# Designs tried in a protein design run: designed miniproteins, single chains, continued (3). Part 105

Each design is a single chain, and the fold is of that chain. pLDDT is the mean over its residues in the fold that is shown.

## One batch from the design tools (miniprotein)

Design m11642
Fold by ESMFold2-Fast:
Structure m11642 (fold): chain A 88 residues (1-88)
Amino acid sequence: GPLTSFTTKPTSVTTEAGGVDTVTVNVPYAGTYKIYVDGKLQEDAEVYDSNYKLVGSNGVATLKAGTYTISGLTGVTLDSVITFERIS
């Protein structure tokens, strides 16, 4: 079948000066993903695992199921839709 992409809402949002946002998300499926907020590609997004290791950058991450912190996002609120487009 086609690669499974998913959408989620942030579990938490921290906004710094200048509108750069950090969010916590739960990833349900292992895969390599491109990261979007409200349909916009997040080319500056960095993804950190639960041990604060960088596991993705430039809006792309290879992830296992679990909880991650994403930094370098813009325009995020708790009502925003974060899309993980699966590319492999």
Scores: mean pLDDT 77

Design m11643
Fold by ESMFold2-Fast:
Structure m11643 (fold): chain A 61 residues (1-61)
Amino acid sequence: SAAELEARMRELAARLRALGVPDDVVAGLEAQIRALIDAGDLATAEELIDGAEALVDRLEA
């Protein structure tokens, strides 16, 4: 759902900031995900979040 994707986006943004990713990069990713959710393209938003989460998981290891 859109609410679940928004929650995952907020969690992802927090994790990226904790890793020292610059705020402008995090804001850009949030804006892109938000635009997809607002357009109703939940499948693409989910794929983008899944990919970013996988990358963050790898960086946190």
Scores: mean pLDDT 84

Design m11644
Fold by ESMFold2-Fast:
Structure m11644 (fold): chain A 92 residues (1-92)
Amino acid sequence: AEEVREEGRRRVEDARRAAEELMREAAELAGEDFKPSAALVQESLALGDRYAEEGMAAEDVLEARRLFTLGEASYGMATILASSTILAKKNE
């Protein structure tokens, strides 16, 4: 039970870090062109943070696993949005 929570927490922390790094790269590379996507990236990060918090608070191990998976998916959406901005700029 504790191992499942620890693995979930580590995975969402890794996913959040990756999302933040790509968001920073997108902002630096695209500047003003990133602003329209920045709000969606921030919303995806906030959703990921909420699911990660709910997963850590969940008493049921299966519910914790479900919530951590949703958190990872939300951070993954942030990385997709940021990466799309980076790729668009590199193809200019």
Scores: mean pLDDT 82

Design m11645
Fold by ESMFold2-Fast:
Structure m11645 (fold): chain A 78 residues (1-78)
Amino acid sequence: RTALTVKKIKEEENDEYKKTTYEVFDAQGRTLLKVEVKEYKDGTTEITITNAEGTVSYTGKDFVGGNPIKVLENLAKE
């Protein structure tokens, strides 16, 4: 298994959303993925994943209570 490290690198909040940015590193400390989680005040969540091939975004209210955000936060190590 490849050992991965997840770090929270940025957090920002305003009247519209809370945004948390995570980076995923490989066993050699190279960045594999960048994950941005935006939690909008209306209950909408947007998850953006960026890798070497490009960026993919997922948006939905079902993420609130569906626990994908909490999984990403639990993988983040400081």
Scores: mean pLDDT 64

Design m11646
Fold by ESMFold2-Fast:
Structure m11646 (fold): chain A 100 residues (1-100)
Amino acid sequence: MSEKELKTAEAVFYLLKGRSLLEDGKYDEAIKTFEKAIKLAEESGDRGLVAEAYLHLGEAYYKKGQKEKSKETFERALEIAREAGNDDLVKRAEELLKKI
């Protein structure tokens, strides 16, 4: 397995961990966990995974009541999803932005 493949697997692990923390109402821990997932996804070169991690980070900020930071984070996810050519992630980011 390449170093990039390992970074992708670790990014996915932290993304899933962040989701679990978010469901448990541990918003600050979820935010830190998603920030780690973003760094690993960026190091992996997987732009779709970076966009997905930003979507989850935006959800965490929204649940914490930080609406302005949530909006900024979803806008960043939308930009990265467009760069990645991932139409499903673009649509998800646009739908989440409409809720703020």
Scores: mean pLDDT 88

Design m11647
Fold by ESMFold2-Fast:
Structure m11647 (fold): chain A 114 residues (1-114)
Amino acid sequence: SALAEAIRNRDLKAFEEELSKITSIEELLKILAELAKAPLQEVVGDDAVLRAVLLLTGVLTGTSLKPLSVEELELLVEAIEEAYDIEFNREPTLENVKKNLLTLFKAYLKKTSS
């Protein structure tokens, strides 16, 4: 996937361009789960934002992901927000999932460029 290649190469411009071509939350989560080598759990409502940011974090940091409860997802996402000095908008829309992933990717690159 071109999106997966952009993430692997830490290419922000390619990431924005390829992310804009994604037409469903399910497609986006599938790409991220495959790249993270993590099993794609059933996507349930507002969990989509939490799962997407968690999968991208796993890919970027090389952390293995396991199936998590909603409470465990919430705690881990809060830890990510603190680590990168960002706040996610958890509205479960495709546009908002994309915006959160872009925010995370930008914050990750800024933190790791020092």
Scores: mean pLDDT 78

Design m11648
Fold by ESMFold2-Fast:
Structure m11648 (fold): chain A 87 residues (1-87)
Amino acid sequence: GGSAEKGKKVYEEKMKGMIGEDGDGSGEKGSETEPLKGIKERLGLEGEKLKGYLLDKLLNGYGKLPAFGDELEGGEILDLVEYLLTL
């Protein structure tokens, strides 16, 4: 499985400028991307379904969020998913 602490570092290096601090949508593309903070409550997803949703969107992209499958190692993607679950 992934590590939320390592995922936070990946988020800060690769996504924070785009999406905002802790996925709050305050970043440069926040108006063009879905906020990641509160995504569980907004979509009504939990557990493995939420993990699968986030994994798919990180690998393949979602709306204005770019695909990270070619930009990140598989372990970094799993770590990032665990971090996003804490938002």
Scores: mean pLDDT 70

Design m11649
Fold by ESMFold2-Fast:
Structure m11649 (fold): chain A 69 residues (1-69)
Amino acid sequence: MEEIKERVKKVFADTLAELMKNSDEPPIVILLKAEQKTVEIMEKEGIPGSFVQDVINENRREILKEARK
C-alpha cells in the first residue's frame, strides 16, 4: 500500500512538473489537469481512480503544511 502511494505521488509530481514547464495556465487549472492525467495513468495500471484521488489529496495537504511551516 505504501509503495502504491509513493508511485502515485511520483507520477503526480512528474506530471505537474511537465505541465508547469509547458503551460502558462493558472495554477488551479494545471493542478486539475495533473490530477486527471495521474488518475488515467494509475487506472491503466489497475489502481482505482477514487483511491488515486484520495492519495493525491492527502499528499497535497501534507506538502502544503510543510511548505507553510
Scores: mean pLDDT 74

Design m11650
Fold by ESMFold2-Fast:
Structure m11650 (fold): chain A 78 residues (1-78)
Amino acid sequence: NPEQEQRVKNYINYLDNGGNDELKQLTPEEQLQKLLEFLDLNKDGTISNEELNYVLNYLTQNGREKEATELKNFLMNH
């Protein structure tokens, strides 16, 4: 799905342009809301397991294993 791929690319661009540092300064609640802006691929207000798996797979396939691990750990703990 081109729209879903574009949203993940927007997330990567956000991280590369200081977003990773911004996320580390946010509360867990604010960080979750920011992640929903990028990763709620079907725009239903939640990140499903299917959406999460798609994002994690895309990140790892594009050499973003560290970001994939950090995202997975955050969502598993919150």
Scores: mean pLDDT 77

Design m11651
Fold by ESMFold2-Fast:
Structure m11651 (fold): chain A 81 residues (1-81)
Amino acid sequence: KEEEKRKELEELLIEALREIARLLGLPEEEIEELVEWYRAGEMDKVDALFREALAKLDPAQQEELFERIREMERELKEKVE
């Protein structure tokens, strides 16, 4: 069931997106809007909001965020296997 596996992966990616957005300090309402844009394929809006939020972080906060993202990437790779 190829479509079902792809949908499961999409949900995992959306969960990761929510986690990253929380680490960026976005409020839950903006996180849900970001998820809606992602589901609608509005990648330009997702990318713009992500870049704007990242630019507001101090270098130390950016470093911590990138480390957390790496941890999530490792977890996703383990789940996909």
Scores: mean pLDDT 75

Design m11652
Fold by ESMFold2-Fast:
Order: C-alpha cells, then structure tokens, then sequence
Structure m11652 (fold): chain A 101 residues (1-101)
C-alpha cells in the first residue's frame, strides 16, 4: 500500500524533473537545469531513506532525464549547457549511488 503510493509519487516527480530539465535545456537556462538536478538528487536521497528501490528508481529517472536534456541542449545550440547538464547529472547520480552503498 505505502510502497505503491511512493512509487506513483516518485514516477510523477521524475516526469516533472524531466520536463523541467527539457525546458531548461531548450532555453539554455543552466541555472534552472542545476536547480532541477539538485532538487531531484535531494528527492532521491529522501526516498532512499524510505525505500532503497524507490531511491534507485529516482536515480535511474534522473540519469535518463539528464541524458535526454543534454541532447536537447546540443540540438538547440547550447553545447556548454549540454555538457554542464551531463556533468551535474553524473555527479548527482554518483552521490545517490554512494548513499546506496
């Protein structure tokens, strides 16, 4: 019951972060991208304390969203923003994975 509720909330938050990152990437807004990635990281770390499975689900979603956003930024001519999104996403995922160990 609680696990199903947390899974649905995590999926909805992942979709929200993906949309925010996509928009920031399209606009070349590195500050918004950084904020979205940091909020996603904090959400993953909080979910990890309640469910390791859900924490990992958020980390996987953040990695996918970051990779897609980086490609969108490149296609829109924001190559510097694309590289920053990639690096920030890798760092955030690494921190979540370290917390899982």
Amino acid sequence: EEGIKLGKEASEKIKEFKERLTQAARDGNVDEAEKAIEEAKQFALEMLKKSRFIGRLVADGLKEAGEEAAEIARKNGHTDVAERIRQLTEEAVAEIEAALA
Scores: mean pLDDT 84

Design m11653
Fold by ESMFold2-Fast:
Structure m11653 (fold): chain A 54 residues (1-54)
Amino acid sequence: EVKLPDGVKLIEETEDKIVYEVNLPGEPAWRVRNEIEPYLKKLSEKLGKKIEIK
């Protein structure tokens, strides 16, 4: 099973797609986009699924 970072919640998973909600109070937008989103994309590639961030 994959480990999700703090503040990241799985809201939908299908055979070809995973949707995450990222709610990290106090985190700058650049950190979400440049660290957390790439991490989740890498994770989705490992699982063979597309990623969406809300």
Scores: mean pLDDT 70

Design m11654
Fold by ESMFold2-Fast:
Structure m11654 (fold): chain A 109 residues (1-109)
Amino acid sequence: MEEFEEGEFVTPDGTKGKVKTRIDADRLEIEIHYEYEGDKSGAEIAKEIVDRFVDALRAASGLEVVERKVTEDKKISDDTYEGEAEVRFRAPLSGKEIVIKVKATAKKK
């Protein structure tokens, strides 16, 4: 089943972002678009967003991380960076595995 959910967030340091979640039959895809100000590297921000999201999801769900790989890690333009990771999770009781793709786009404003 294809389903889209969209939301917005603001971090305590004033950075703004949008999250878009898509659920497919065989996998979950999450896209995070993040606008930031200041002298931070887009690469570092994109990585931190992906890392934080994966860790939060693991903590909330109790799922075990079986495999994690970076599928994209690229500079799109001078102000825009894109990071993407695929994470394979395993449910502790059933042994069922779920693949989640997290894409983070960090744009300097």
Scores: mean pLDDT 67

Design m11655
Fold by ESMFold2-Fast:
Structure m11655 (fold): chain A 91 residues (1-91)
Amino acid sequence: SSREESIERYIELLERAIERARKASEEELEEARRMAEEARTNPDLVLDEEELVMALVGELVREAERLGVPLEEVIERVEKAIEEWREERKR
């Protein structure tokens, strides 16, 4: 279905964002955070695929800040959610 295809594409982008976040410097994480903020405040902003990945990295950083937890904890929670979604698809 188109909904499953959209979710699968989003998960692929999110997995790329997780890989980028784990390898990113503090400066790259701050740049990603700014990109996420720009994407939220500017609805006319069109992002390419790499920019979408960086915006997702920024959303992970923002969520860690909101919860007051390390970025790695947010990443682990997201990875568990992805794993649970994939296991459900096999049933």
Scores: mean pLDDT 81

Design m11656
Fold by ESMFold2-Fast:
Structure m11656 (fold): chain A 88 residues (1-88)
Amino acid sequence: SPPKQEEIEALQKKIAPILEEVQKLAEELSSLPEEKRDQILLQKLAELMLKAKIISEEIAEKLRAGDVEGAMKLLAEELGVSEELLAS
């Protein structure tokens, strides 16, 4: 069954502070080369989401490896939602 609206809202509430922390880190790292900055940001995102139990270790490993597309695909499959819904 597709997730209920309240389940989606609960997930969004868990993700929001993580995205805010990653965004703040991105601003602090603005002086670094883009490639190095992206690597650090993805590692931090994976750490925070894994700690919050939002993602599996498999998804966290893909994020740490820089495979954002693969990580998003697995996350969408595990949550039973489309990738478009996660992006909104």
Scores: mean pLDDT 74

Design m11657
Fold by ESMFold2-Fast:
Structure m11657 (fold): chain A 87 residues (1-87)
Amino acid sequence: TEEALEDLDRIRDAVLAGKLEEARRILENSKLPEWAKNALKKALDSYEDLVEFFKKRMPEEKAEEVARDIIASLVAMVRAILKLEAR
């Protein structure tokens, strides 16, 4: 699980840096359980929809930042679940 947690940290950092394609690549090559891969793939797939949703309330640059923060938060939640399951 250590390698899976490190992969999640790399995915989170890539998302926060706006490197969504890098985040997808890390996810695809990761040793994460299938449920976690599916959840995070769906989250990454939702990025454009999140940006469009928040663009109704704020400038596009800020909408992109908020969308990245939401996805990064989901990565952190998945990480917390995996860490608890290892105990």
Scores: mean pLDDT 86

Design m11658
Fold by ESMFold2-Fast:
Structure m11658 (fold): chain A 90 residues (1-90)
Amino acid sequence: DLLDDAQKRRDQIIAAIDASDLSADDQAKIRAYLDSFINYVAAVEKNDGDAVRKYLAEMRKARAELSKDAEATFDEIVRAINEKNQQRIA
């Protein structure tokens, strides 16, 4: 289930950023991005094109508000989690 997998990945990413040296402000922005991402995945599963466009726009806005360092840290955390999940499934 795409939504269940997305929620699990969100929780893993949140745990990783909570353990990071990222500022509370950057952590809050990443959480906002992830909340929009979960809503986006739910909209995709429902084939709701209007909701998909809405949440995709919210994700783009939230990501644009991240500092360059927070964006780099977030991307590295996502990459590491995706790599671990791929190894477990394989």
Scores: mean pLDDT 80

Design m11659
Fold by ESMFold2-Fast:
Structure m11659 (fold): chain A 80 residues (1-80)
Amino acid sequence: EVDALLAELEALRAEATDPSVRQAIDTLIAEAEEVRADPSKSPAQQANFARALLDAARQLVRNHREGSTAPVVLALAPEA
């Protein structure tokens, strides 16, 4: 169900410590909420779209963890 997929997205957001990754997941959560609120879509269509968003979020987290070479702004604080 879409609710379970949204819970997985929130769990990924909680695991993400990098603000850029968190921001990207926040955007995906917002898109999933829009899909959930769309009465023109069947429950199966909503679930399929939410699954695609969750897969995208997992790939973002994986690529960041693996040291993705994607051009990103590394203007982070010099201290932790």
Scores: mean pLDDT 71

Design m11660
Fold by ESMFold2-Fast:
Structure m11660 (fold): chain A 74 residues (1-74)
Amino acid sequence: SPEEILAELAERLRALGLSDAQVAGLLTLLEAVRDEPPEHARLMIRWAVETLPVSPERREKIFALLVEAYERLS
């Protein structure tokens, strides 16, 4: 279900050290782009991830998790 996908994503994002506020922001973005074409959604997700105060390696992991969730929700 969409609720289970978002709950699992939230748990995995918290495990990567993101705050509750950062997780909520990313989940809100994901919901906003879920009906967008893949290219546009990926661009919006990338822009959001680039604003996070985390290492480049952690940003790539976060990006991959969000894209995976987008594909599962589409």
Scores: mean pLDDT 86

Design m11661
Fold by ESMFold2-Fast:
Formats: sequence, C-alpha cells, structure tokens
Structure m11661 (fold): chain A 71 residues (1-71)
Amino acid sequence: SRAAAAEQLLAQAEKYRELAEQSSGEKRELYAEIARLAEEMARVVASGAPDAPQRIAELERRLAELFRRLE
C-alpha cells in the first residue's frame, strides 16, 4: 500500500539522519540531504497525487547524484 511504502521511506530517512549525526563535513551534509529527499518522497508517495510518478522520478535522480558523491 502507499502507506506502507511511505513508512519504509520514512524509516530510511531516519537511518540517514542518524548517519549524518555520526558524520562530519561533506558526508554529514550529504546524509542530511538524502534524509530530506527520502522524507519528501514519502510525502509524495502518501499523497497519491496524479503527478506523483513524475515528482518521484525527479527525486530519485537527485538521490542517485547524492549517492554517487558518497562513493
């Protein structure tokens, strides 16, 4: 369900917020931004809005860029 998917995204956001608190410098900023994007994605998924797939795709693109910077 959309609610279950949103809850999983919020759990991932909490995980990345904790990683940000345990990190410093650029890694802290990257983890914090990943958490914010995951929270936004959860809200979009929960909304069920007609434009949700388009918004999710854009958020996924930004998330992929952040993960690339962590490599």
Scores: mean pLDDT 86

Design m11662
Fold by ESMFold2-Fast:
Structure m11662 (fold): chain A 77 residues (1-77)
Amino acid sequence: SMKEELFKGEGKLIEITQGKKLSEKEIKLAEQYIDYVLEKDPEKAKKMLEAVLKTTKDEEIKKRFEKLLKKAEEKVK
């Protein structure tokens, strides 16, 4: 179910903000959730992305989520 995958992605995003290491599949679930939030509420997505970027020490996650943050910033203008 798409709804179940989105809720899993939200949980994975929270795990990133807790400093947990995620697998590639788990990172993709978090990204899919952010893409969903970006379409519905780009200000909320921006806040979530800022929280992830503040807490993550993984450089690959930083690069991927910085791209999403730029996308969110353009949508809130």
Scores: mean pLDDT 80

Design m11663
Fold by ESMFold2-Fast:
Structure m11663 (fold): chain A 63 residues (1-63)
Amino acid sequence: SKIQQLIEEYNKLSDQLTKLVREARKARAAGNKEEEAKLQKEILKVQKQILEVRRQIRAEREA
């Protein structure tokens, strides 16, 4: 179903977010400011995608 596909996408994005947060912490600990800044931009992008997928799941459940 469409809801199942959206939940799968949500899970993939959540896993990606967890990995990016881990990598950002490692970059910070290493003093790599360039890598940390790049990872923070990716984190914000993934968080926005997660919010959008959550909105779509809500809409599908109410349809």
Scores: mean pLDDT 87

Design m11664
Fold by ESMFold2-Fast:
Structure m11664 (fold): chain A 59 residues (1-59)
Amino acid sequence: VSREQLVELAERLLREHRSDYFGEEIIDLLIETVKEEFGESVSREQAIAALQEALERLR
């Protein structure tokens, strides 16, 4: 997974779940979705960074 793909996926999940804030549930959801769609594992730190970047892009 490229960094850009991870951020784009995070944006999609944030829009679908109407989330202005992310907690453990959306972090875990992003990690699982990356595994399902790309067959790759990302760290919790990478998932958090992508969600932060996605939130900034959506503002």
Scores: mean pLDDT 76

Design m11665
Fold by ESMFold2-Fast:
Structure m11665 (fold): chain A 100 residues (1-100)
Amino acid sequence: LEKEIYEQIQAAVDELEKLLEELKENNAVSEEDYEELEELIEKLRELVRNKAPISEVIEVFEKIREIGLKHKDNPLAAEFVEKVEQIIENLKKYEKELKE
């Protein structure tokens, strides 16, 4: 169960990294915001490697969502945000199940 969640997070991060490359290629986000998002993606990979608490992982995804929302008028950025929101919801559901 614990191993499965971190594997799911890693797969989600890989998907977001591909979408982030598309955002850069299409100028859907600013260079500054792109660099910040790239740094946050690297932070997520570090948290997964270290099996950090799911609450810390959620915090980083929420920061990614906040940056993406600045550019939501762009369709690619909107899709990126939708993916991030889905990941956050799934992680919050997992955290709730661990407490019950």
Scores: mean pLDDT 83

Design m11666
Fold by ESMFold2-Fast:
Structure m11666 (fold): chain A 89 residues (1-89)
Amino acid sequence: SHMDEEARRLAEEARQAVERGLTLWEKAEKDPSKQAEYDAFLAEHPELRGVFEAARESRRKAMEDAVKAFNEALQRITEELQRLLEELQ
């Protein structure tokens, strides 16, 4: 429906705005001269402050889960390679 498409578009725009805000925050953390750009962004999007905190936590959790999955995959590959090397010996 039109309402579902509009809601999805607004959610996507909000996600893009949050990603931009997170990028500006990361730059400000590394370089204090970038703090003014982040502050200006927050002034333009005060309604997104709660969304920023939620998205930051979600991104941190997703990154932790991705690192865990990657390490588990590496362990399985290492075990499979070790098994193959023993069979080819």
Scores: mean pLDDT 74

Design m11667
Fold by ESMFold2-Fast:
Structure m11667 (fold): chain A 63 residues (1-63)
Amino acid sequence: SATESLVSSLVLEQAKNLNLNAEAINEAYELALSLLNSGLGDDSLVEPLVTLAIDVVKHALQL
């Protein structure tokens, strides 16, 4: 979907800037999609939810 493509692009862009490994990128992508699919699925929330997902994954992996 357009939302999934946008989530993927934003995760990869933020991950590149933060030098995240493939595991962190995949976990952030899955978490962001899970949050959007659980009823927070408004296009205006995609970027904040991607940022939140990356932050959560960084803390979980101690990055």
Scores: mean pLDDT 76

Design m11668
Fold by ESMFold2-Fast:
Structure m11668 (fold): chain A 79 residues (1-79)
Amino acid sequence: ARGEIAFEHESERKAVILGVSMAIEAVAFGNEAKIEIKGNEVRVTVEGEDRETIERTMAAIVEMGKAVGAKQTEPVRFY
Protein backbone atom coordinates (compact mmCIF):
# COMPACT_ATOMS: atom_id res chain seq x y z
CA ALA A 1 0.00 0.00 0.00
CA ARG A 2 1.13 3.59 -0.70
CA GLY A 3 0.13 7.09 0.42
CA GLU A 4 1.15 10.40 -1.19
CA ILE A 5 0.72 14.07 -0.21
CA ALA A 6 2.22 17.45 -1.19
CA PHE A 7 2.74 20.72 0.69
CA GLU A 8 4.03 24.21 -0.05
CA HIS A 9 5.92 26.09 2.70
CA GLU A 10 7.30 29.67 2.99
CA SER A 11 10.84 28.79 1.82
CA GLU A 12 12.95 25.94 0.43
CA ARG A 13 14.69 25.62 3.83
CA LYS A 14 11.35 25.24 5.63
CA ALA A 15 10.13 22.74 2.99
CA VAL A 16 13.30 20.63 3.52
CA ILE A 17 12.93 20.68 7.33
CA LEU A 18 9.24 19.72 7.04
CA GLY A 19 9.98 16.91 4.56
CA VAL A 20 12.73 15.43 6.74
CA SER A 21 10.46 15.61 9.82
CA MET A 22 7.65 13.86 7.90
CA ALA A 23 10.02 11.11 6.69
CA ILE A 24 11.17 10.52 10.30
CA GLU A 25 7.52 10.27 11.41
CA ALA A 26 6.75 7.72 8.65
CA VAL A 27 9.75 5.58 9.68
CA ALA A 28 8.60 5.80 13.34
CA PHE A 29 5.26 4.28 12.21
CA GLY A 30 7.18 1.41 10.55
CA ASN A 31 6.75 2.59 6.96
CA GLU A 32 9.21 3.56 4.22
CA ALA A 33 9.25 7.19 3.10
CA LYS A 34 10.50 9.18 0.11
CA ILE A 35 10.61 12.96 0.07
CA GLU A 36 10.95 15.13 -3.05
CA ILE A 37 11.77 18.84 -2.74
CA LYS A 38 11.16 21.31 -5.57
CA GLY A 39 11.74 24.88 -4.44
CA ASN A 40 9.35 25.53 -1.53
CA GLU A 41 7.26 22.40 -2.33
CA VAL A 42 7.61 19.01 -0.62
CA ARG A 43 6.07 15.74 -1.80
CA VAL A 44 5.99 12.83 0.65
CA THR A 45 5.44 9.24 -0.47
CA VAL A 46 4.85 6.60 2.24
CA GLU A 47 5.02 2.88 1.42
CA GLY A 48 4.29 -0.23 3.48
CA GLU A 49 2.34 -3.49 3.57
CA ASP A 50 -0.25 -2.43 6.20
CA ARG A 51 -2.81 0.05 4.82
CA GLU A 52 -4.10 0.96 8.32
CA THR A 53 -0.57 1.97 9.41
CA ILE A 54 -0.18 4.05 6.22
CA GLU A 55 -3.54 5.77 6.86
CA ARG A 56 -2.41 6.65 10.43
CA THR A 57 0.96 7.88 9.09
CA MET A 58 -0.70 10.12 6.45
CA ALA A 59 -3.05 11.56 9.11
CA ALA A 60 0.00 12.41 11.30
CA ILE A 61 1.80 13.99 8.31
CA VAL A 62 -1.26 16.17 7.53
CA GLU A 63 -1.32 17.41 11.16
CA MET A 64 2.44 18.14 11.07
CA GLY A 65 1.97 20.28 7.94
CA LYS A 66 -0.92 22.18 9.56
CA ALA A 67 1.05 22.70 12.80
CA VAL A 68 3.87 24.57 10.96
CA GLY A 69 1.51 26.57 8.69
CA ALA A 70 2.36 24.69 5.48
CA LYS A 71 -0.26 24.66 2.69
CA GLN A 72 -1.49 21.25 1.54
CA THR A 73 -1.45 21.52 -2.28
CA GLU A 74 -2.97 18.09 -3.09
CA PRO A 75 -5.38 15.74 -1.30
CA VAL A 76 -3.97 12.58 0.28
CA ARG A 77 -3.91 9.80 -2.37
CA PHE A 78 -3.89 6.09 -1.51
CA TYR A 79 -2.70 3.48 -4.04
Scores: mean pLDDT 86

Design m11669
Fold by ESMFold2-Fast:
Structure m11669 (fold): chain A 85 residues (1-85)
Amino acid sequence: MLPGSEEEKIEYLKELIKTYEYTIERMKQGVSREEIIEDLRKRKEGARGSIGFDAIDEVIKLIKEGVSVEELEKKLEELKKKLEE
């Protein structure tokens, strides 16, 4: 389900940022993409029915598509700018 309100959009953005930060940290620690995907899938199941479910699913798709740490860091900075206050 797509966020409809400004508050829902902000919460989705916060969940995306948290998932991006977690993923970047794990990649920098040398954890394999497969292990990160498995961990995120477990987190996604625990977040079923929440905005966090969709945010985690988006990041899993990016990892499967071969996104680099540098690309994730650039995307993270763009997401943080949207939350800038």
Scores: mean pLDDT 79

Design m11670
Fold by ESMFold2-Fast:
Structure m11670 (fold): chain A 67 residues (1-67)
Amino acid sequence: SVQERARALLEEMRAALEAGESPEAVARRFADQVLAILHEAGWTEATRAHAEALALREARELQAELA
């Protein structure tokens, strides 16, 4: 399901941050996967720029939780 893929993606992003990647690098690396999830969730108008911005916000929130 979309929810399962979103959860798995967040786990991968968390692991990357724990490995020392910056939120900016993580957001860029996972942007296409975020975009695919947004489209499947019904946000068909979402652009890659929108996905990158959302990925960056999520990465920063995850980093704050890990700090």
Scores: mean pLDDT 85

Design m11671
Fold by ESMFold2-Fast:
Structure m11671 (fold): chain A 93 residues (1-93)
Amino acid sequence: SLEDELNKLRQELVAFLRRHVTPEQREELSALITGYLLDPSLRPELEAFLAKHLTPEQRAEVLALIDKLLSVEEKLRETDPRYRKIFEAARKA
């Protein structure tokens, strides 16, 4: 299911972050990722943070994972009214 794929991608992202970023950087990066998933126009801020703290190869890997998460979340919002309402509420916060 899309929910199973989303959960698997979230677990993979968490595992990546634990390997490559400090606890303090993880907090800030999680906020930037959440912001990007709610508003794709925030991508430059996310990419700037990644460029400061990760190698080019690590940046490519994590961005591919985040972009796949965004794709799955967009599909969930199209198919499930609950996800759509959560997204709308989060954008207003």
Scores: mean pLDDT 81

Design m11672
Fold by ESMFold2-Fast:
Structure m11672 (fold): chain A 83 residues (1-83)
Amino acid sequence: MLEVVEYPSDTVSVTGKKTEDGVTEITAEVRDPETGELKGRLQSVFDKDWHGLSVSVEGLFSPEESALITKGVSKVLDKIEKE
């Protein structure tokens, strides 16, 4: 199992996990900078051929947080594809 984590900022994290079966799970989390509490989470699951199996979104994101999530997802996918 391969796991990759990217931190586009101090409050945004993106984690990618690839199983032995080639299923890829991507989780993005955004936290409040004052309290550290989770503000929102985005999860997506892809099969070995990159077909989307599920997507879920919980909470609220600012435009800036959404841009950081996109950047983090791009980096995580690049690292998973290289390994």
Scores: mean pLDDT 75

Design m11673
Fold by ESMFold2-Fast:
Structure m11673 (fold): chain A 98 residues (1-98)
Amino acid sequence: MIEMSEILKETLRDYLKKHFPALTEEQIDELLERAEEIYIRLMEAISSSKRPASEIVIDTRKVLPEELLDDSLPQQVTIGEIYDFILQWIELEAKKIS
């Protein structure tokens, strides 16, 4: 199973605690669980590609459910941009529930 690294999870947790201090630990855990689901879907799309890693571009609108996407989020991401995409997504979701 493809999993989000513990280092990335802790980095996102620390970010949320610093920038959204009104969030409860339960709300942070729920956001991180949803972020991991997005990460898994993006990584599965990469793993299913027959292209070299340097040529893989993911269409986020085709891979992720519409309800997980905000119109302000990038429509295409490369492997190197996945972490920034997840950070942007979690910040937008945290703002909605803060």
Scores: mean pLDDT 77

Design m11674
Fold by ESMFold2-Fast:
Structure m11674 (fold): chain A 57 residues (1-57)
Amino acid sequence: SLAEQAAALLAQSEELRAQGRELIKKSMEDPSYSELAQELLNQSAENLRQARALQAQ
């Protein structure tokens, strides 16, 4: 169902955000992690937008 798809996207968004924040902490020692962290946070935001779009149907 659309509700199940939205719930899955929300859960994935939370996991990606947590991973992104861990990489931000690692970027304090190695700046190369900064770009990877931003990519994960952007993916998290995109999954949130998709979940909200599905809920609006």
Scores: mean pLDDT 86

Design m11675
Fold by ESMFold2-Fast:
Structure m11675 (fold): chain A 63 residues (1-63)
Amino acid sequence: QEQIDAEAELTLLEIKAAVAKLSGDYETARKYYEQGLQLARQAGLTDDARVFEEGLKEAKEKI
């Protein structure tokens, strides 16, 4: 239940970050990736955490 709720929230954050990136808003994308990384780590979703870490790194490099 808690894991499913976290996975749904992570999916929404990933979509929001991707939309921000496509719009050239890397600062907003960075914020969504940071939120997703924190949530993934707290929920113990290691694979999701890695995806958000990679997205965060790329977003920071584009600012």
Scores: mean pLDDT 79

Design m11676
Fold by ESMFold2-Fast:
Structure m11676 (fold): chain A 69 residues (1-69)
Amino acid sequence: ILEKQKEALKFLEEEIKKFGAHPSEKVALMALKKEKEEDIRDFLRKQGYSDEQIEKIINALKKGLELLK
């Protein structure tokens, strides 16, 4: 992982942790791999997150992905 990607992963993990989400590392990696948003949402639902929490997590992921540009 390049240094910029490592910092983006840290940022995404910290933002996801604010919402009590585990495993944050898996979700951050899915976003960095440009997985479909629907697949990430489905993964989070299977982990037991509410739709409200999923929306906040997706928004945090989108913000974090901007750091890679």
Scores: mean pLDDT 68

